# Designed miniproteins, single chains, continued (2), part 26

Each design is a single chain, and the fold is of that chain. pLDDT is the mean over its residues in the fold that is shown.

## One batch from the design tools (miniprotein)

Design m4929
Fold by ESMFold2-Fast:
Structure m4929 (fold): chain A 76 residues (1-76)
Amino acid sequence: MSKYAAAYTGGVLRGIGDALDAGKELSKEELREMGIEQAAKATGLPLEEVREIAEKDEEEIRRAQAEAARRAALAA
């Protein structure tokens, strides 16, 4: 179960808001890095450890979404 998904997501959303306020566009890679940096600041962990956690969390979230989609397909 993800312990950092909320911090990562919050970081990405904040980054989008800040960029829009400044009249800038951010790439998907820049948004991902902003999420990782925010999670690192929130947890106090090194960026490398947060990156590993984010990758594991992304995979866990992806698996949970796939299972939910599978259950929805079985109902159809």
Scores: mean pLDDT 66

Design m4930
Fold by ESMFold2-Fast:
Structure m4930 (fold): chain A 59 residues (1-59)
Amino acid sequence: SDALRREAERLLAEAEAARKAGDLERHAQTSFRLGQVALELGDLELARRAFEEAAALRR
């Protein structure tokens, strides 16, 4: 849906901003949310990358 696609684009931008700021918690949370939205869109490669990033950033 258009709403899910817009949400994914917003989350990608937020993840980049968090990464640039060194905000590890926000980067991890945003990446996890991006993965969930990517799954709803059927974008399995984006979902995989987003979940891997979130896992790597966990404590």
Scores: mean pLDDT 86

Design m4931
Fold by ESMFold2-Fast:
Structure m4931 (fold): chain A 89 residues (1-89)
Amino acid sequence: GAAEMAERAIELAERAIELAEKAIEIAKEGGSKEEAEKLILEAEIELGLARIELSVAKKLGAPEELLKKAEELIERAEELIKEAKELLK
């Protein structure tokens, strides 16, 4: 149902956040740039899937509280991915 799609968007966005935070940790510690870049790519894939699930959930009338939570987590994931990319420049 629509609520389940919104919950899926939340889970995918949380996964993207976790992957981006791991990439930031590796970059700050002077670790493997290749490993950090792979984590950023995986975070971008999860974020893309989260956006698709959220878009469908919105159209199907998912609860506003779940939609808002998904949007906030997606925005946080976008910010962390951007931070990770800047650290690798």
Scores: mean pLDDT 90

Design m4932
Fold by ESMFold2-Fast:
Structure m4932 (fold): chain A 55 residues (1-55)
Amino acid sequence: GMSEEELEELKEEIRRLVEEGRIDEAQNLIVTLYLRGEITEEQVKELSEVLREAL
């Protein structure tokens, strides 16, 4: 899993991607990190919530 510090930085990146209209890239980033084992299922949910809230 990712550290809390890295997760917070990733949340900011996701918000930025959504603000720029790069929603597919934000979604693909979350999926890619999960498939690589870099984030947990719970962290996927947190990041997906951030993405949805930024929409």
Scores: mean pLDDT 85

Design m4933
Fold by ESMFold2-Fast:
Structure m4933 (fold): chain A 94 residues (1-94)
Amino acid sequence: QELTDFVLGQIALVNAKKALEAGDYETAIRYAELAIELSKHFPKLVAEAYLVLGEAYYKQGKYDEAIKWYRKAIELDPTNERAKKLLEEVEKKK
């Protein structure tokens, strides 16, 4: 089950990132939420899904939501330098 959940979580995260690149922010959010649900035992994967949520909200001009998700990603994976850079960028827009 854990290995299956990890694989499905990775697939959901890949689909979320593809939707984000395509500008389909609603689909990106749905797949990122699915990745979070499937990856509860894999904090680095959950942190990456939080970054997709933050980026989707940022691209929609929802800066407060973006900040919330970037902070959650940093709390879960403090080694994620991309999360820190994205947080700095969105705080400058607010």
Scores: mean pLDDT 84

Design m4934
Fold by ESMFold2-Fast:
Structure m4934 (fold): chain A 65 residues (1-65)
Amino acid sequence: VERLLEEMRQTFKDAEEAIEKGDKEKAEVYIRSLEFLVDQLESAGHTEEAEEARKRIEELRKKLK
């Protein structure tokens, strides 16, 4: 679990940087990867961590417009 969460944190950083630079295509790729990780956490029964990550993904989507 911790390893997946750390990977998600790194991917969130990469996604935020892509958004800041206006690389919408790269940001979309990172967001898709994050959605995959969230789905894996939910399937494994880690619903609390998945909910927190999902909220962060929604914030990234807001920034993309």
Scores: mean pLDDT 79

Design m4935
Fold by ESMFold2-Fast:
Structure m4935 (fold): chain A 80 residues (1-80)
Amino acid sequence: DPSKKAISEIEEELQKLFEQLEKKIEQLRQTDPKKAEELEKLLKKAKERTDFFLKMLRSPPEETSQLVREGIEEFRRENR
């Protein structure tokens, strides 16, 4: 399935990006540990949201509406 392959490629690219950001946060921890801690928390949230949306994209349409509702509720809880 080409769509599943595309999703896997996006996941790999996002994992690479997150690894690069983690390295930068580790470097920042040497000079500004508080800022590094804040960015680490933001990165963790970004990873969780990204994983959830990738899971949604892999799910059949019937399950997608449930995952979307769960994602919206988590977003509301954190940002509203």
Scores: mean pLDDT 74

Design m4936
Fold by ESMFold2-Fast:
Structure m4936 (fold): chain A 67 residues (1-67)
Amino acid sequence: SELERRLKEIEELEREILERAAKLDLSTPESQEEALRLVREGMERAVELLGDEEVRRELEEMLARAE
C-alpha cells in the first residue's frame, strides 16, 4: 500500500537522523541545538511524505488504535 511505502521512507529518515544526531558532540549547547534542528527538519519531511489524504487517514486510524 501507499501508506506502507511512505512509512518505510519515514523509518529510513528516522534512522538517518538518529545516526547523525548520535555522531554529534552533545557536550555543547550549539551541538544540542544542531541535534534538535535535525529532528525538526526530519519531522517536517515526514509530514510532507504523509501529505496524501489517503495516507494521512490510514495513519490517523493506526495512531488512534495504538494510542
Scores: mean pLDDT 71

Design m4937
Fold by ESMFold2-Fast:
Structure m4937 (fold): chain A 60 residues (1-60)
Amino acid sequence: MRGLYRAVKDVYADGPAVLSFKKGDLLEVLREYPDGNVVARNLKTGEVGLVGSDYLEPVE
């Protein structure tokens, strides 16, 4: 699951480890965890944090 993904909905995080993003934002997946969470960078903001993989679709 490493690579570029697009956010499928808006998410506003409440916490220092969780990533906020808007629908259509491009996220670079850096790490994947067995529980379905990933560490990603939001390419618009430069922020890095945890994202549920269900919020992401592959960029073609």
Scores: mean pLDDT 76

Design m4938
Fold by ESMFold2-Fast:
Structure m4938 (fold): chain A 104 residues (1-104)
Amino acid sequence: SLEERIRELEERLEELEREIEEAAAELLKVANPAQRAEIEAEMERVREVLEEIRELIEEARRYLKEKDYEKAQELLDEAEYRLLLLEFLWNSEVAVMRRQLAAQ
């Protein structure tokens, strides 16, 4: 159901947010000031994308209450796509950051 899909996406979003914040906190512990600024700038971008995904899920919930199932599904498809893309991009960025920190 669309209600189950909303719940599953919210759970996935919260888990990804937790993993990202934990990874960023670990990187910041060993980063020099220049690296810290780069990590913080990347975290600002990540948080903006996370908020956009949350807004899509909330809008989907609103359309579901209005019984606009087609629009609700479209918004959830977009939210899922953006979540998958963020996970892929974050894993790439964190791998680069970890490599740079390990070289010190």
Scores: mean pLDDT 85

Design m4939
Fold by ESMFold2-Fast:
Structure m4939 (fold): chain A 61 residues (1-61)
Amino acid sequence: SPVDELERRLDELGRRISDLVDQYRAAVAAGDTARVAEVEAEIQRLVEEYGRLGDELERLR
């Protein structure tokens, strides 16, 4: 169903965001400012997508 598909996508995005947060912490600890900027931008993009899909899921309920 559309609800099940959105829930699956939200779960996948949540795991990807968690992995990126771990990468962000590692990059900060390493002093890799270029990697910090790249990972931060990707986290922001995925968080925005997570919010959008969450809003769509709420409309279907």
Scores: mean pLDDT 88

Design m4940
Fold by ESMFold2-Fast:
Structure m4940 (fold): chain A 77 residues (1-77)
Amino acid sequence: MTKEELLEAIKRLREDLEQLRERFADNPEVQAIVEEAEEKLKEAEELVKEGKLEEAAKLLKETVGKTQEKLAALLAA
């Protein structure tokens, strides 16, 4: 994955998180999950800027997976 591909992926994920924030504006648990994911995306963007592309890709994948698991658990409970 290239720097440009990683930055594009981060941009798309931020757009997805913004949609979730708007859709679940009255759900504080969803807001907390979105906020945590946004912080991890900022960390991934800094890794991309530092040229640590493999670390950025790993963090991005882990963040997506963890966010999906948390949302699924919250919505199933």
Scores: mean pLDDT 82

Design m4941
Fold by ESMFold2-Fast:
Structure m4941 (fold): chain A 80 residues (1-80)
Amino acid sequence: MKSVRDVVPPEYAPVLREAFEEALKALPTKSTFGTNGLTPAEVLTRLGDRVAEILRKKGLPDEVVEAVRQAMRDHAAAVA
């Protein structure tokens, strides 16, 4: 699996980090009893989609956004 850092140019590393922090806060993965019925693969897919949305709103190129989304999907597939 490619690291998300490997698919994002170094100049976007701070924005990528902020996007992951924001996505983790917004993603409803926290519940009193686990991930609210989500599988690890579903959690990673939703996290990747949310990060991609945040990066797109911050003005990153579509190719970088899609590379991040695909890397997260590939990671999700590997844990399914």
Scores: mean pLDDT 69

Design m4942
Fold by ESMFold2-Fast:
Structure m4942 (fold): chain A 83 residues (1-83)
Amino acid sequence: MSEEEKKQIENAFNNLLEKAEEVLKNAPESVKNELELAIGKAMYEEGFEGMMKALEEWAKKAKEYEEELKELLKKAEELGKKL
């Protein structure tokens, strides 16, 4: 990956995290921490693909936020197509 592509992925990741935090602003702290840790770990271990997988796995655990997370995943896939 180029440095520019890496920066675009990091920006996309940060934007998704911000949107996920907005969705979860009234959720228990434990749920927020689990999301942040899972996404962060996946991003550093497997890059963009790992981040997407972590979001999908987390969405299955957070059934109440499934619809909103599904929208975020769709936006992440569209960003991935541009990379």
Scores: mean pLDDT 62

Design m4943
Fold by ESMFold2-Fast:
Structure m4943 (fold): chain A 77 residues (1-77)
Amino acid sequence: SGLEALEEPEKLAEKAIELLENEEITEEVVKEAEKLLEKAEELLELGKRSYPKEYLEKIKKLIEEAKKKIEEAKKKL
């Protein structure tokens, strides 16, 4: 729906990180962050052929950062 349907994998990964940094850590927040990250990974794979190598590496690093934050959040629950 709306402009959200046009989100790039970078923006989805950044939103997942933002949720984990700025919201109270709850099971619901962690699940939302995981769903955003899964969608970012899916869109990255779909767009893989269209992205420059430097962009792919940047997004992969953001995804890894988000995964680490999710694991840290899970340890606090």
Scores: mean pLDDT 76

Design m4944
Fold by ESMFold2-Fast:
Order: C-alpha cells, then sequence, then structure tokens
Structure m4944 (fold): chain A 99 residues (1-99)
C-alpha cells in the first residue's frame, strides 16, 4: 500500500464541531482499502474520536467526519489504511480545539 495523504477541512474547530478529514491516495488502489481515522489529544495521548470507512477498489479518496467534544487543546489526526498489501499509517496532521 502507498502511504495515504491527509487533508483537514480546518486547522481550528470549536468543541463539538465536525472536522472533515479527507484521506487520499495519489493513485487508486485496485482493491478495497479500509481506513481508520483517529483524533489524538497530544498532551494526554488519548484518542478522543475515531471513525472508519472503506475506499472501494478503483477510487482514490474518502471523507470521514470526526467530532471532538473536548477538552480544548492541540490534537493530531492520524489514519491507518489496511488492504490486500497490509497496513500503513498515513502522515499526521495537527489541529486545535477551542472552547
Amino acid sequence: LPQPSLSLSRSEIREGEILNVEVSFESPPQYDVNIEVRAIDIESGEIRDSSSGIIPAGESSININLIIRGPPGRYEVSAIASGLEGSIQGNSREFSVIS
């Protein structure tokens, strides 16, 4: 599996707002890819939200929504892509949650 790229709809959200995460591949895989996206509180290391989806064979991207209900702080989004060729972690992206 090639490493997926992450793009965030925003670099800053309020508590309880939806953060849209786009997970994409440069070239569409020829098999279904399972995507798991996690929002991690950088200070505590705790996962505050996670969601998953499937990129169907021949497609290159998926949009996944995360909701962070707090606490305010710095967060990291990471994605794990899993398919026929195994699993790979994407590049991480940071964002801030404010009250």
Scores: mean pLDDT 85

Design m4945
Fold by ESMFold2-Fast:
Structure m4945 (fold): chain A 60 residues (1-60)
Amino acid sequence: SPEEEARKALEEGEKAMKNGDFVKAAQYYGRAARLFREAGASPEEVAELMKKAQEAMDKI
């Protein structure tokens, strides 16, 4: 389901961020934001994921 795919992308983004792989973190957080939006997540939840993607990009 889109929600399951979104949760997997979020988990991968969190792992990448902890490992210092900011390129992968940004990609996975961005993917999670898109998938959660498709699954009907709130604008606030999507914005939080986009913020995480931006924070990862700022570290590249």
Scores: mean pLDDT 85

Design m4946
Fold by ESMFold2-Fast:
Structure m4946 (fold): chain A 61 residues (1-61)
Amino acid sequence: SLEEAARLAEEVAKRLLDAGHDPQTAERSAILAAKYFAGEDAEVEARVEGNEVTVRVRPKP
């Protein structure tokens, strides 16, 4: 599901931040993970602010 894809992508980003990667790397990896689980045609928005990770996945317009 789109919600599950978003949740999994957020976990990927959180693990990268915990491992010492920068927010930009974590954000990019979250987008790739979300598209992997939701499909290439899904729209993905990922945002990393401090320790907060938010991923939103929407169907294609």
Scores: mean pLDDT 81

Design m4947
Fold by ESMFold2-Fast:
Structure m4947 (fold): chain A 73 residues (1-73)
Amino acid sequence: SGAEEAAAGAAAGAAATTAEDAFRHGYIMGSQLAKSGAGVEGSAAGRAAAQAADPETAHAMERGAVLGASKAG
C-alpha cells in the first residue's frame, strides 16, 4: 500500500503539471463559452473535445470547464 501510494504520488506529481494545464485550458474554454451564452453546452463541448484525448486529461479538462463556466455565470 505504501509503495502504491508513493508511486501514485509520483504519478500524480508528474500528472499534476499536465492535469493543471488541462484544468486551466478547460477553465478558460468554459469561461469563454459561458460568456458567449453557451453555458452548459460549453461544458458538454469541452467534455467531448477532451474525450478525443486521454481519459485522465479529459477528466481534468472537464473539471476546469465546469468551474470556468460556473465562475463566468
Scores: mean pLDDT 58

Design m4948
Fold by ESMFold2-Fast:
Structure m4948 (fold): chain A 65 residues (1-65)
Amino acid sequence: SEKLLEEARRAIEEGDLKKARELIEEVIQKASDLANQGNSEEAKKVLAEVRELKEKLREREEELK
């Protein structure tokens, strides 16, 4: 979901790393559901966004140490 991706980005910006991790996991679940429904192209796009968010989350965690 685009909304969940946007919320995850905002959580990272706010430094709410727990919320960001929970939202990222929810997006991964949604991508899995899309793939199971035969929407593999949309699932692939969502997973690409998830990889970008995981990288930003790692950078943010490093900043807040």
Scores: mean pLDDT 81

Design m4949
Fold by ESMFold2-Fast:
Structure m4949 (fold): chain A 80 residues (1-80)
Amino acid sequence: KAAELAKKAAEAGKKGDARKAAELAGEASRAAWEEGNIEASMSAGVAAVSAASGLTSGDPEGGAKVAAESAEKAAELAEK
């Protein structure tokens, strides 16, 4: 379920775990797309990119924090 995956991605992001946030946000984006929720899929995709960018730029904690916000938005959109 996309909402559950997005919530887990947000929790990982809040803990500063950029790798886990990116993985879960990517799964949430895919699940939301399969459910036909394009807005939730896009928000989860932004979360995955933000977490991955943090890892690449040497600011994984900052990337994870930004990813948490987008993942929370994705979870809200997936529940509606």
Scores: mean pLDDT 81

Design m4950
Fold by ESMFold2-Fast:
Structure m4950 (fold): chain A 91 residues (1-91)
Amino acid sequence: SMEEKLRELEEKIEEIKKEIEKIKEEIERLEKEIEELRERAKKEKDPEKKLELEIEEGLKGIEIGVLNIELRNLEKKLKELEEEKRRLEEE
């Protein structure tokens, strides 16, 4: 029935919203860690240790890049599900 389809869509929408929030929190955590690594690198006098901190910063930047791709894909799926829900509500 239309009511069952609407409930299934609402559940999927809520699941995707939860996944989006989790990814946003992970990105924010990584951004804070990058800032801490930058501050540590500025104060580091040992060239080898400074390079290690810069590598860690770079790796976390790559992780943020991957998470942003996942975030965009989830936001696209959310939009598609919300459009499908809207169409069902207009029937």
Scores: mean pLDDT 89

Design m4951
Fold by ESMFold2-Fast:
Structure m4951 (fold): chain A 105 residues (1-105)
Amino acid sequence: MEVEEAARRAEEAAESGGSEGGGKAAVAAGKAAMKEASKGGRKGAESASAAGMSGAGGYASAKLGQGPESVGLNARAAAGAAGKGGEEGREGARAAAEAAEEAAK
C-alpha cells in the first residue's frame, strides 16, 4: 500500500468521526503507527515517536474544537510520519489507516 493512500484514508476516517470519534481515530492512528514503526530499530523509533505525537495532536485539536479538518490533518501526519521509517514504517502507515477507520466507527 502507498503511504500517501494510507495517510489519506486516516485523514478521511478522522474527519468522518466528528469531534469525539475523530479525536479517537487520530489517537488510534498514532498508536498503531508507533507500534509497527518501532519494530524498525533506531530509524523506526524516531518515526514512531513522530507518529505518536501527531496522533496526540489530533486528539488535542478535537478537544479544543478546532474542527474536523484539523483533526484529519493530524491523523494524516501520523500515517505520513510512520511511513518515513523504512519497511516497518510503511506497515505503520497502513496500520494507522486501519486503526483510524476502526476507531471512527
Scores: mean pLDDT 79

Design m4952
Fold by ESMFold2-Fast:
Structure m4952 (fold): chain A 90 residues (1-90)
Amino acid sequence: AEEYVTVTVTIIYPDGSVETLQLTVPLSATIGQLAELIEKKTGVPVSNLEFYDPKGNPLLYTMTLKEAIEKFGMDPKNVEIIVRVKEKKT
């Protein structure tokens, strides 16, 4: 309901292929909600998505973007999230 942030999501598939998405979401949005948006766009189930910061720290689905930015020292003007797909779409 407050500030919005543009998140650059880098999705890494099991074959090493990479897809980049940009999502504008409120800071109050959870990583779990971000996962649902990625599922909608890619067709990869939420359960197959693992979230990390650029340093490789795992992001919990219950964390808000604000909490992740503050905890992991991300740049709020250039929020980068790495998503690893456990398996291809089945």
Scores: mean pLDDT 82

Design m4953
Fold by ESMFold2-Fast:
Structure m4953 (fold): chain A 60 residues (1-60)
Amino acid sequence: SAADFTAAARAARAAGIAAGLSDEEILQLVRDALNALAEREYGLRDPSDAELAALALQSL
């Protein structure tokens, strides 16, 4: 769900900030988390950034 994508993105960003990662590393961590969730829930393989953004922003 859109809420799950938002929660996953938020959790990944918070974890990256807590670990002292760079903005670029945090962005990659968020992307990896969203890719894993998209594969698990929708069976999507290698979704585009636009597809991930659409799923994440569905509740906004």
Scores: mean pLDDT 71

Design m4954
Fold by ESMFold2-Fast:
Structure m4954 (fold): chain A 84 residues (1-84)
Amino acid sequence: MENLEKGKKLLKEGKYEEAVKYFRQAIDEDPYNKEAWKYLMLAYYKLGKENELAKVFLRFYIEHGLEETQKLTVEMVKEYEKLK
């Protein structure tokens, strides 16, 4: 999706607040796009917006369930390790 790709580009450029806008649009267009949820949470983590990160994580859990949330958490940990 165009919004996901634009968000990913902005995230790589360190433009985290702009990236959040595109990832939110990508989720609104397709709530089953787990990659958009993952990068939205990563962008909030980079911004230090822990309350926003927690709200997005809780929303994902409510909409997708425990198993999908566990899978997303593993994917996020792998992405965090790649950034070091």
Scores: mean pLDDT 82

Design m4955
Fold by ESMFold2-Fast:
Structure m4955 (fold): chain A 81 residues (1-81)
Amino acid sequence: MEEVEEAKRAAREASEHVRKAAEALERGDEETAEEHARKAEEHVEVLLEIYENGSEEAKEAAKEALKEVEQAVAEAGKRLA
């Protein structure tokens, strides 16, 4: 259960940082965009660890969380196109 909550939190944090990185790039702030991209990567690493080593329930939560982050990245790409 704790790992499921961790996965949900990591997905939320990663998606938030992906969005903020895209917003920074839109205004030409590459340094701020890089900071948010790094933070998003840190949260994705947490999700990957849960996906590899967690319980079956935690792995499913991490899989859904990773799909949520992937969607946020796709949306960010559309904003920058």
Scores: mean pLDDT 82

Design m4956
Fold by ESMFold2-Fast:
Structure m4956 (fold): chain A 86 residues (1-86)
Amino acid sequence: DRKEEIIKRVEEILNIPDSKEATKRLHELAEEFGLDLSKIVTIALLLEDEKENGKTEYYRKLIDAVLNSKTSEELYEKVKELFKNK
């Protein structure tokens, strides 16, 4: 599963204590999966927020929206629906 592989690799990168090395690895991951760096950074922020809040299913749906949206408008509509049903 592409989504689960991306999540796993982002979680591994988030465990790197050196911010410069972690940033480099996020950039490499974005290139490997053909994603904008902004999407990978957003996923990293969502995973950190999940760690604090414990709402795993909600954050997994947000990550799915980030990965499957082709435009900012599409992403906004998907996030708005998820927020409405939170």
Scores: mean pLDDT 79

Design m4957
Fold by ESMFold2-Fast:
Structure m4957 (fold): chain A 80 residues (1-80)
Amino acid sequence: EEEERKRREEESRRVEEQAREELKERFERLSEVVSEGGMQAIKVIVKNLAEGKLEEAREEARKYSELTNRGTEELLEELR
């Protein structure tokens, strides 16, 4: 009963973790085409994504218009 629930929770968490990991790598790739300020913002976003802090990652992306203009918000929306 409780055992089955824990296994389902673990599997769901693993799938979400993989999705966040993939988005983190996509943001890291994006760092090659943005300014120095944009690269620093991407590092903060990547750190927050690795820690599961989705709202903080979104806030950082919105703070930097350069990232927003390059469709960065769409990557964060996938984590919704």
Scores: mean pLDDT 67

Design m4958
Fold by ESMFold2-Fast:
Structure m4958 (fold): chain A 68 residues (1-68)
Amino acid sequence: SELEELKKRAREILERYKELVPNPSAEEQTLIDTLETVLNNPNATAEQVELAMGMLVSRYPELKPLAE
């Protein structure tokens, strides 16, 4: 499904973000926690996944190819 493919891309972005930011600040940790919470919620909408994922991508533009 489109949502499952989106969640797969979001998980790949999350893992890459963690590689780029092995010692996250409190703000960066909040971005990680937000996306993890959305991905772990079985009722999460595509819009919620896109929003949380987009916050990480805006911080590190090199993640854009994984979101497209």
Scores: mean pLDDT 82

Design m4959
Fold by ESMFold2-Fast:
Structure m4959 (fold): chain A 75 residues (1-75)
Amino acid sequence: ELDRQARAAANAGDRAVPGLIALLKSEDPEQRLLAAKALGYIGSPEAVGPLKEAAENDPDPEVRQAARDALEKIG
């Protein structure tokens, strides 16, 4: 399940953030969705800019929704 994979990726915490931000720019929408969810679970402020860009500009509506949800979690 994608949500469980996102939680597993988030288990590395702040150390995973740079890699997840890079995945958020992947050409694979499933990877971008995973990254958006995982960044939301970590809650790191440095993810706010990349998540905002994904929420506004990502071609996949699921990725845009996940990025918006992640932004709400971060505050």
Scores: mean pLDDT 82

Design m4960
Fold by ESMFold2-Fast:
Structure m4960 (fold): chain A 63 residues (1-63)
Amino acid sequence: MSPVEQAEKLAAEIREALRAGDVDRVRELAAQFEALYRKEKPTLSEEELARLEAIADEVNLRY
């Protein structure tokens, strides 16, 4: 699974947790998203990085 695919999967899970009001799950998934972003950032293209940043913004994550 590509980093973008992993980020989209995490964002979908974050949206589901937000809808359910599961704050602990949102926190866990947000930490996983941030870890993925930090790990993959040096290897991503500008387009992939912009997509990850757009996904983070959609789920209210701050870099």
Scores: mean pLDDT 77

Design m4961
Fold by ESMFold2-Fast:
Structure m4961 (fold): chain A 69 residues (1-69)
Amino acid sequence: ALEERRKAIEEELLKVPGVDESTARRIAGLLADHPLGLRAFEGVTPEQLAEALGISLETAEKIIELARR
């Protein structure tokens, strides 16, 4: 279900140091409708993700590493 996908993505993002509940919820909401979910970030640079989400470059790099698992 869509809500199940959103919660799964949110929980995965919360495993990243520097990602708070608000950030995880916002990203999960955006990705819940995406066919690749969190894996959509595999093709994104850390710089692009950091700018788009207003997070640190270090946090963005960790999110992309998570997406590649």
Scores: mean pLDDT 75

Design m4962
Fold by ESMFold2-Fast:
Structure m4962 (fold): chain A 97 residues (1-97)
Amino acid sequence: MAEERAREAAREFEAELRAEGFDRVESTELYDAADELVGVLVWGETAAGETRARLLSPEGEVLGEGRGPSGELRDAVVEAWRADGPAGAAATLNAFA
């Protein structure tokens, strides 16, 4: 049930990104060391190199959302995820908003 909510919220955001003209849209399910779903990260990227991203909880709640230059946003979020997991990624995304 909870995982379904995250996936539904991710699909809704993917549709929103495509409607806004983000041509490259992807989602990544994020798991902890015990293989439990901890979030879904959804990215939209334009041909001009702009990215909009949203991190969703397993329950489909928005933990973080950001927009910025694709390389800078992706690298910052990946680094924050590696250091501090979902909380770091969410805080980093919100700093780009």
Scores: mean pLDDT 79

Design m4964
Fold by ESMFold2-Fast:
Structure m4964 (fold): chain A 60 residues (1-60)
Amino acid sequence: DELRKKILELIGEILRLIGDRIDLELRKDEMSEEEYEKEMKEIEAKLEELREQLKKLDEL
């Protein structure tokens, strides 16, 4: 139902962010250490938010 749809959407978003993280690691040589750290922290912060949303849905 609606809850299942939201869970699948969150999983999809998590997988996309993991892909973005891998792409960032592959392109590390093309950017400064500071820029790499900043972008990586942003991706990790988004992943944490999505994981917390997934936990809340699992409690329902």
Scores: mean pLDDT 80

Design m4965
Fold by ESMFold2-Fast:
Structure m4965 (fold): chain A 69 residues (1-69)
Amino acid sequence: SKEEEGKKLIEEGKKKIEEGEELLKRGMEELKTAPPEEIPKAVGTVLRGIGLIFEGELLIKKGKELIES
């Protein structure tokens, strides 16, 4: 059902946000201590974390729309 599908998307989205937040936190800590040659790697980690958070938020939005429809 749409309700079951929506709930699964919300749960998946929450997990992706949690993973993204952890990755973002790690990347930010790496940026604070990184030598110049490692800054691009740390930036990449931050960007991946942000990407996961956005993906998770989109999944939650889609899940809520399915439940409300």
Scores: mean pLDDT 88

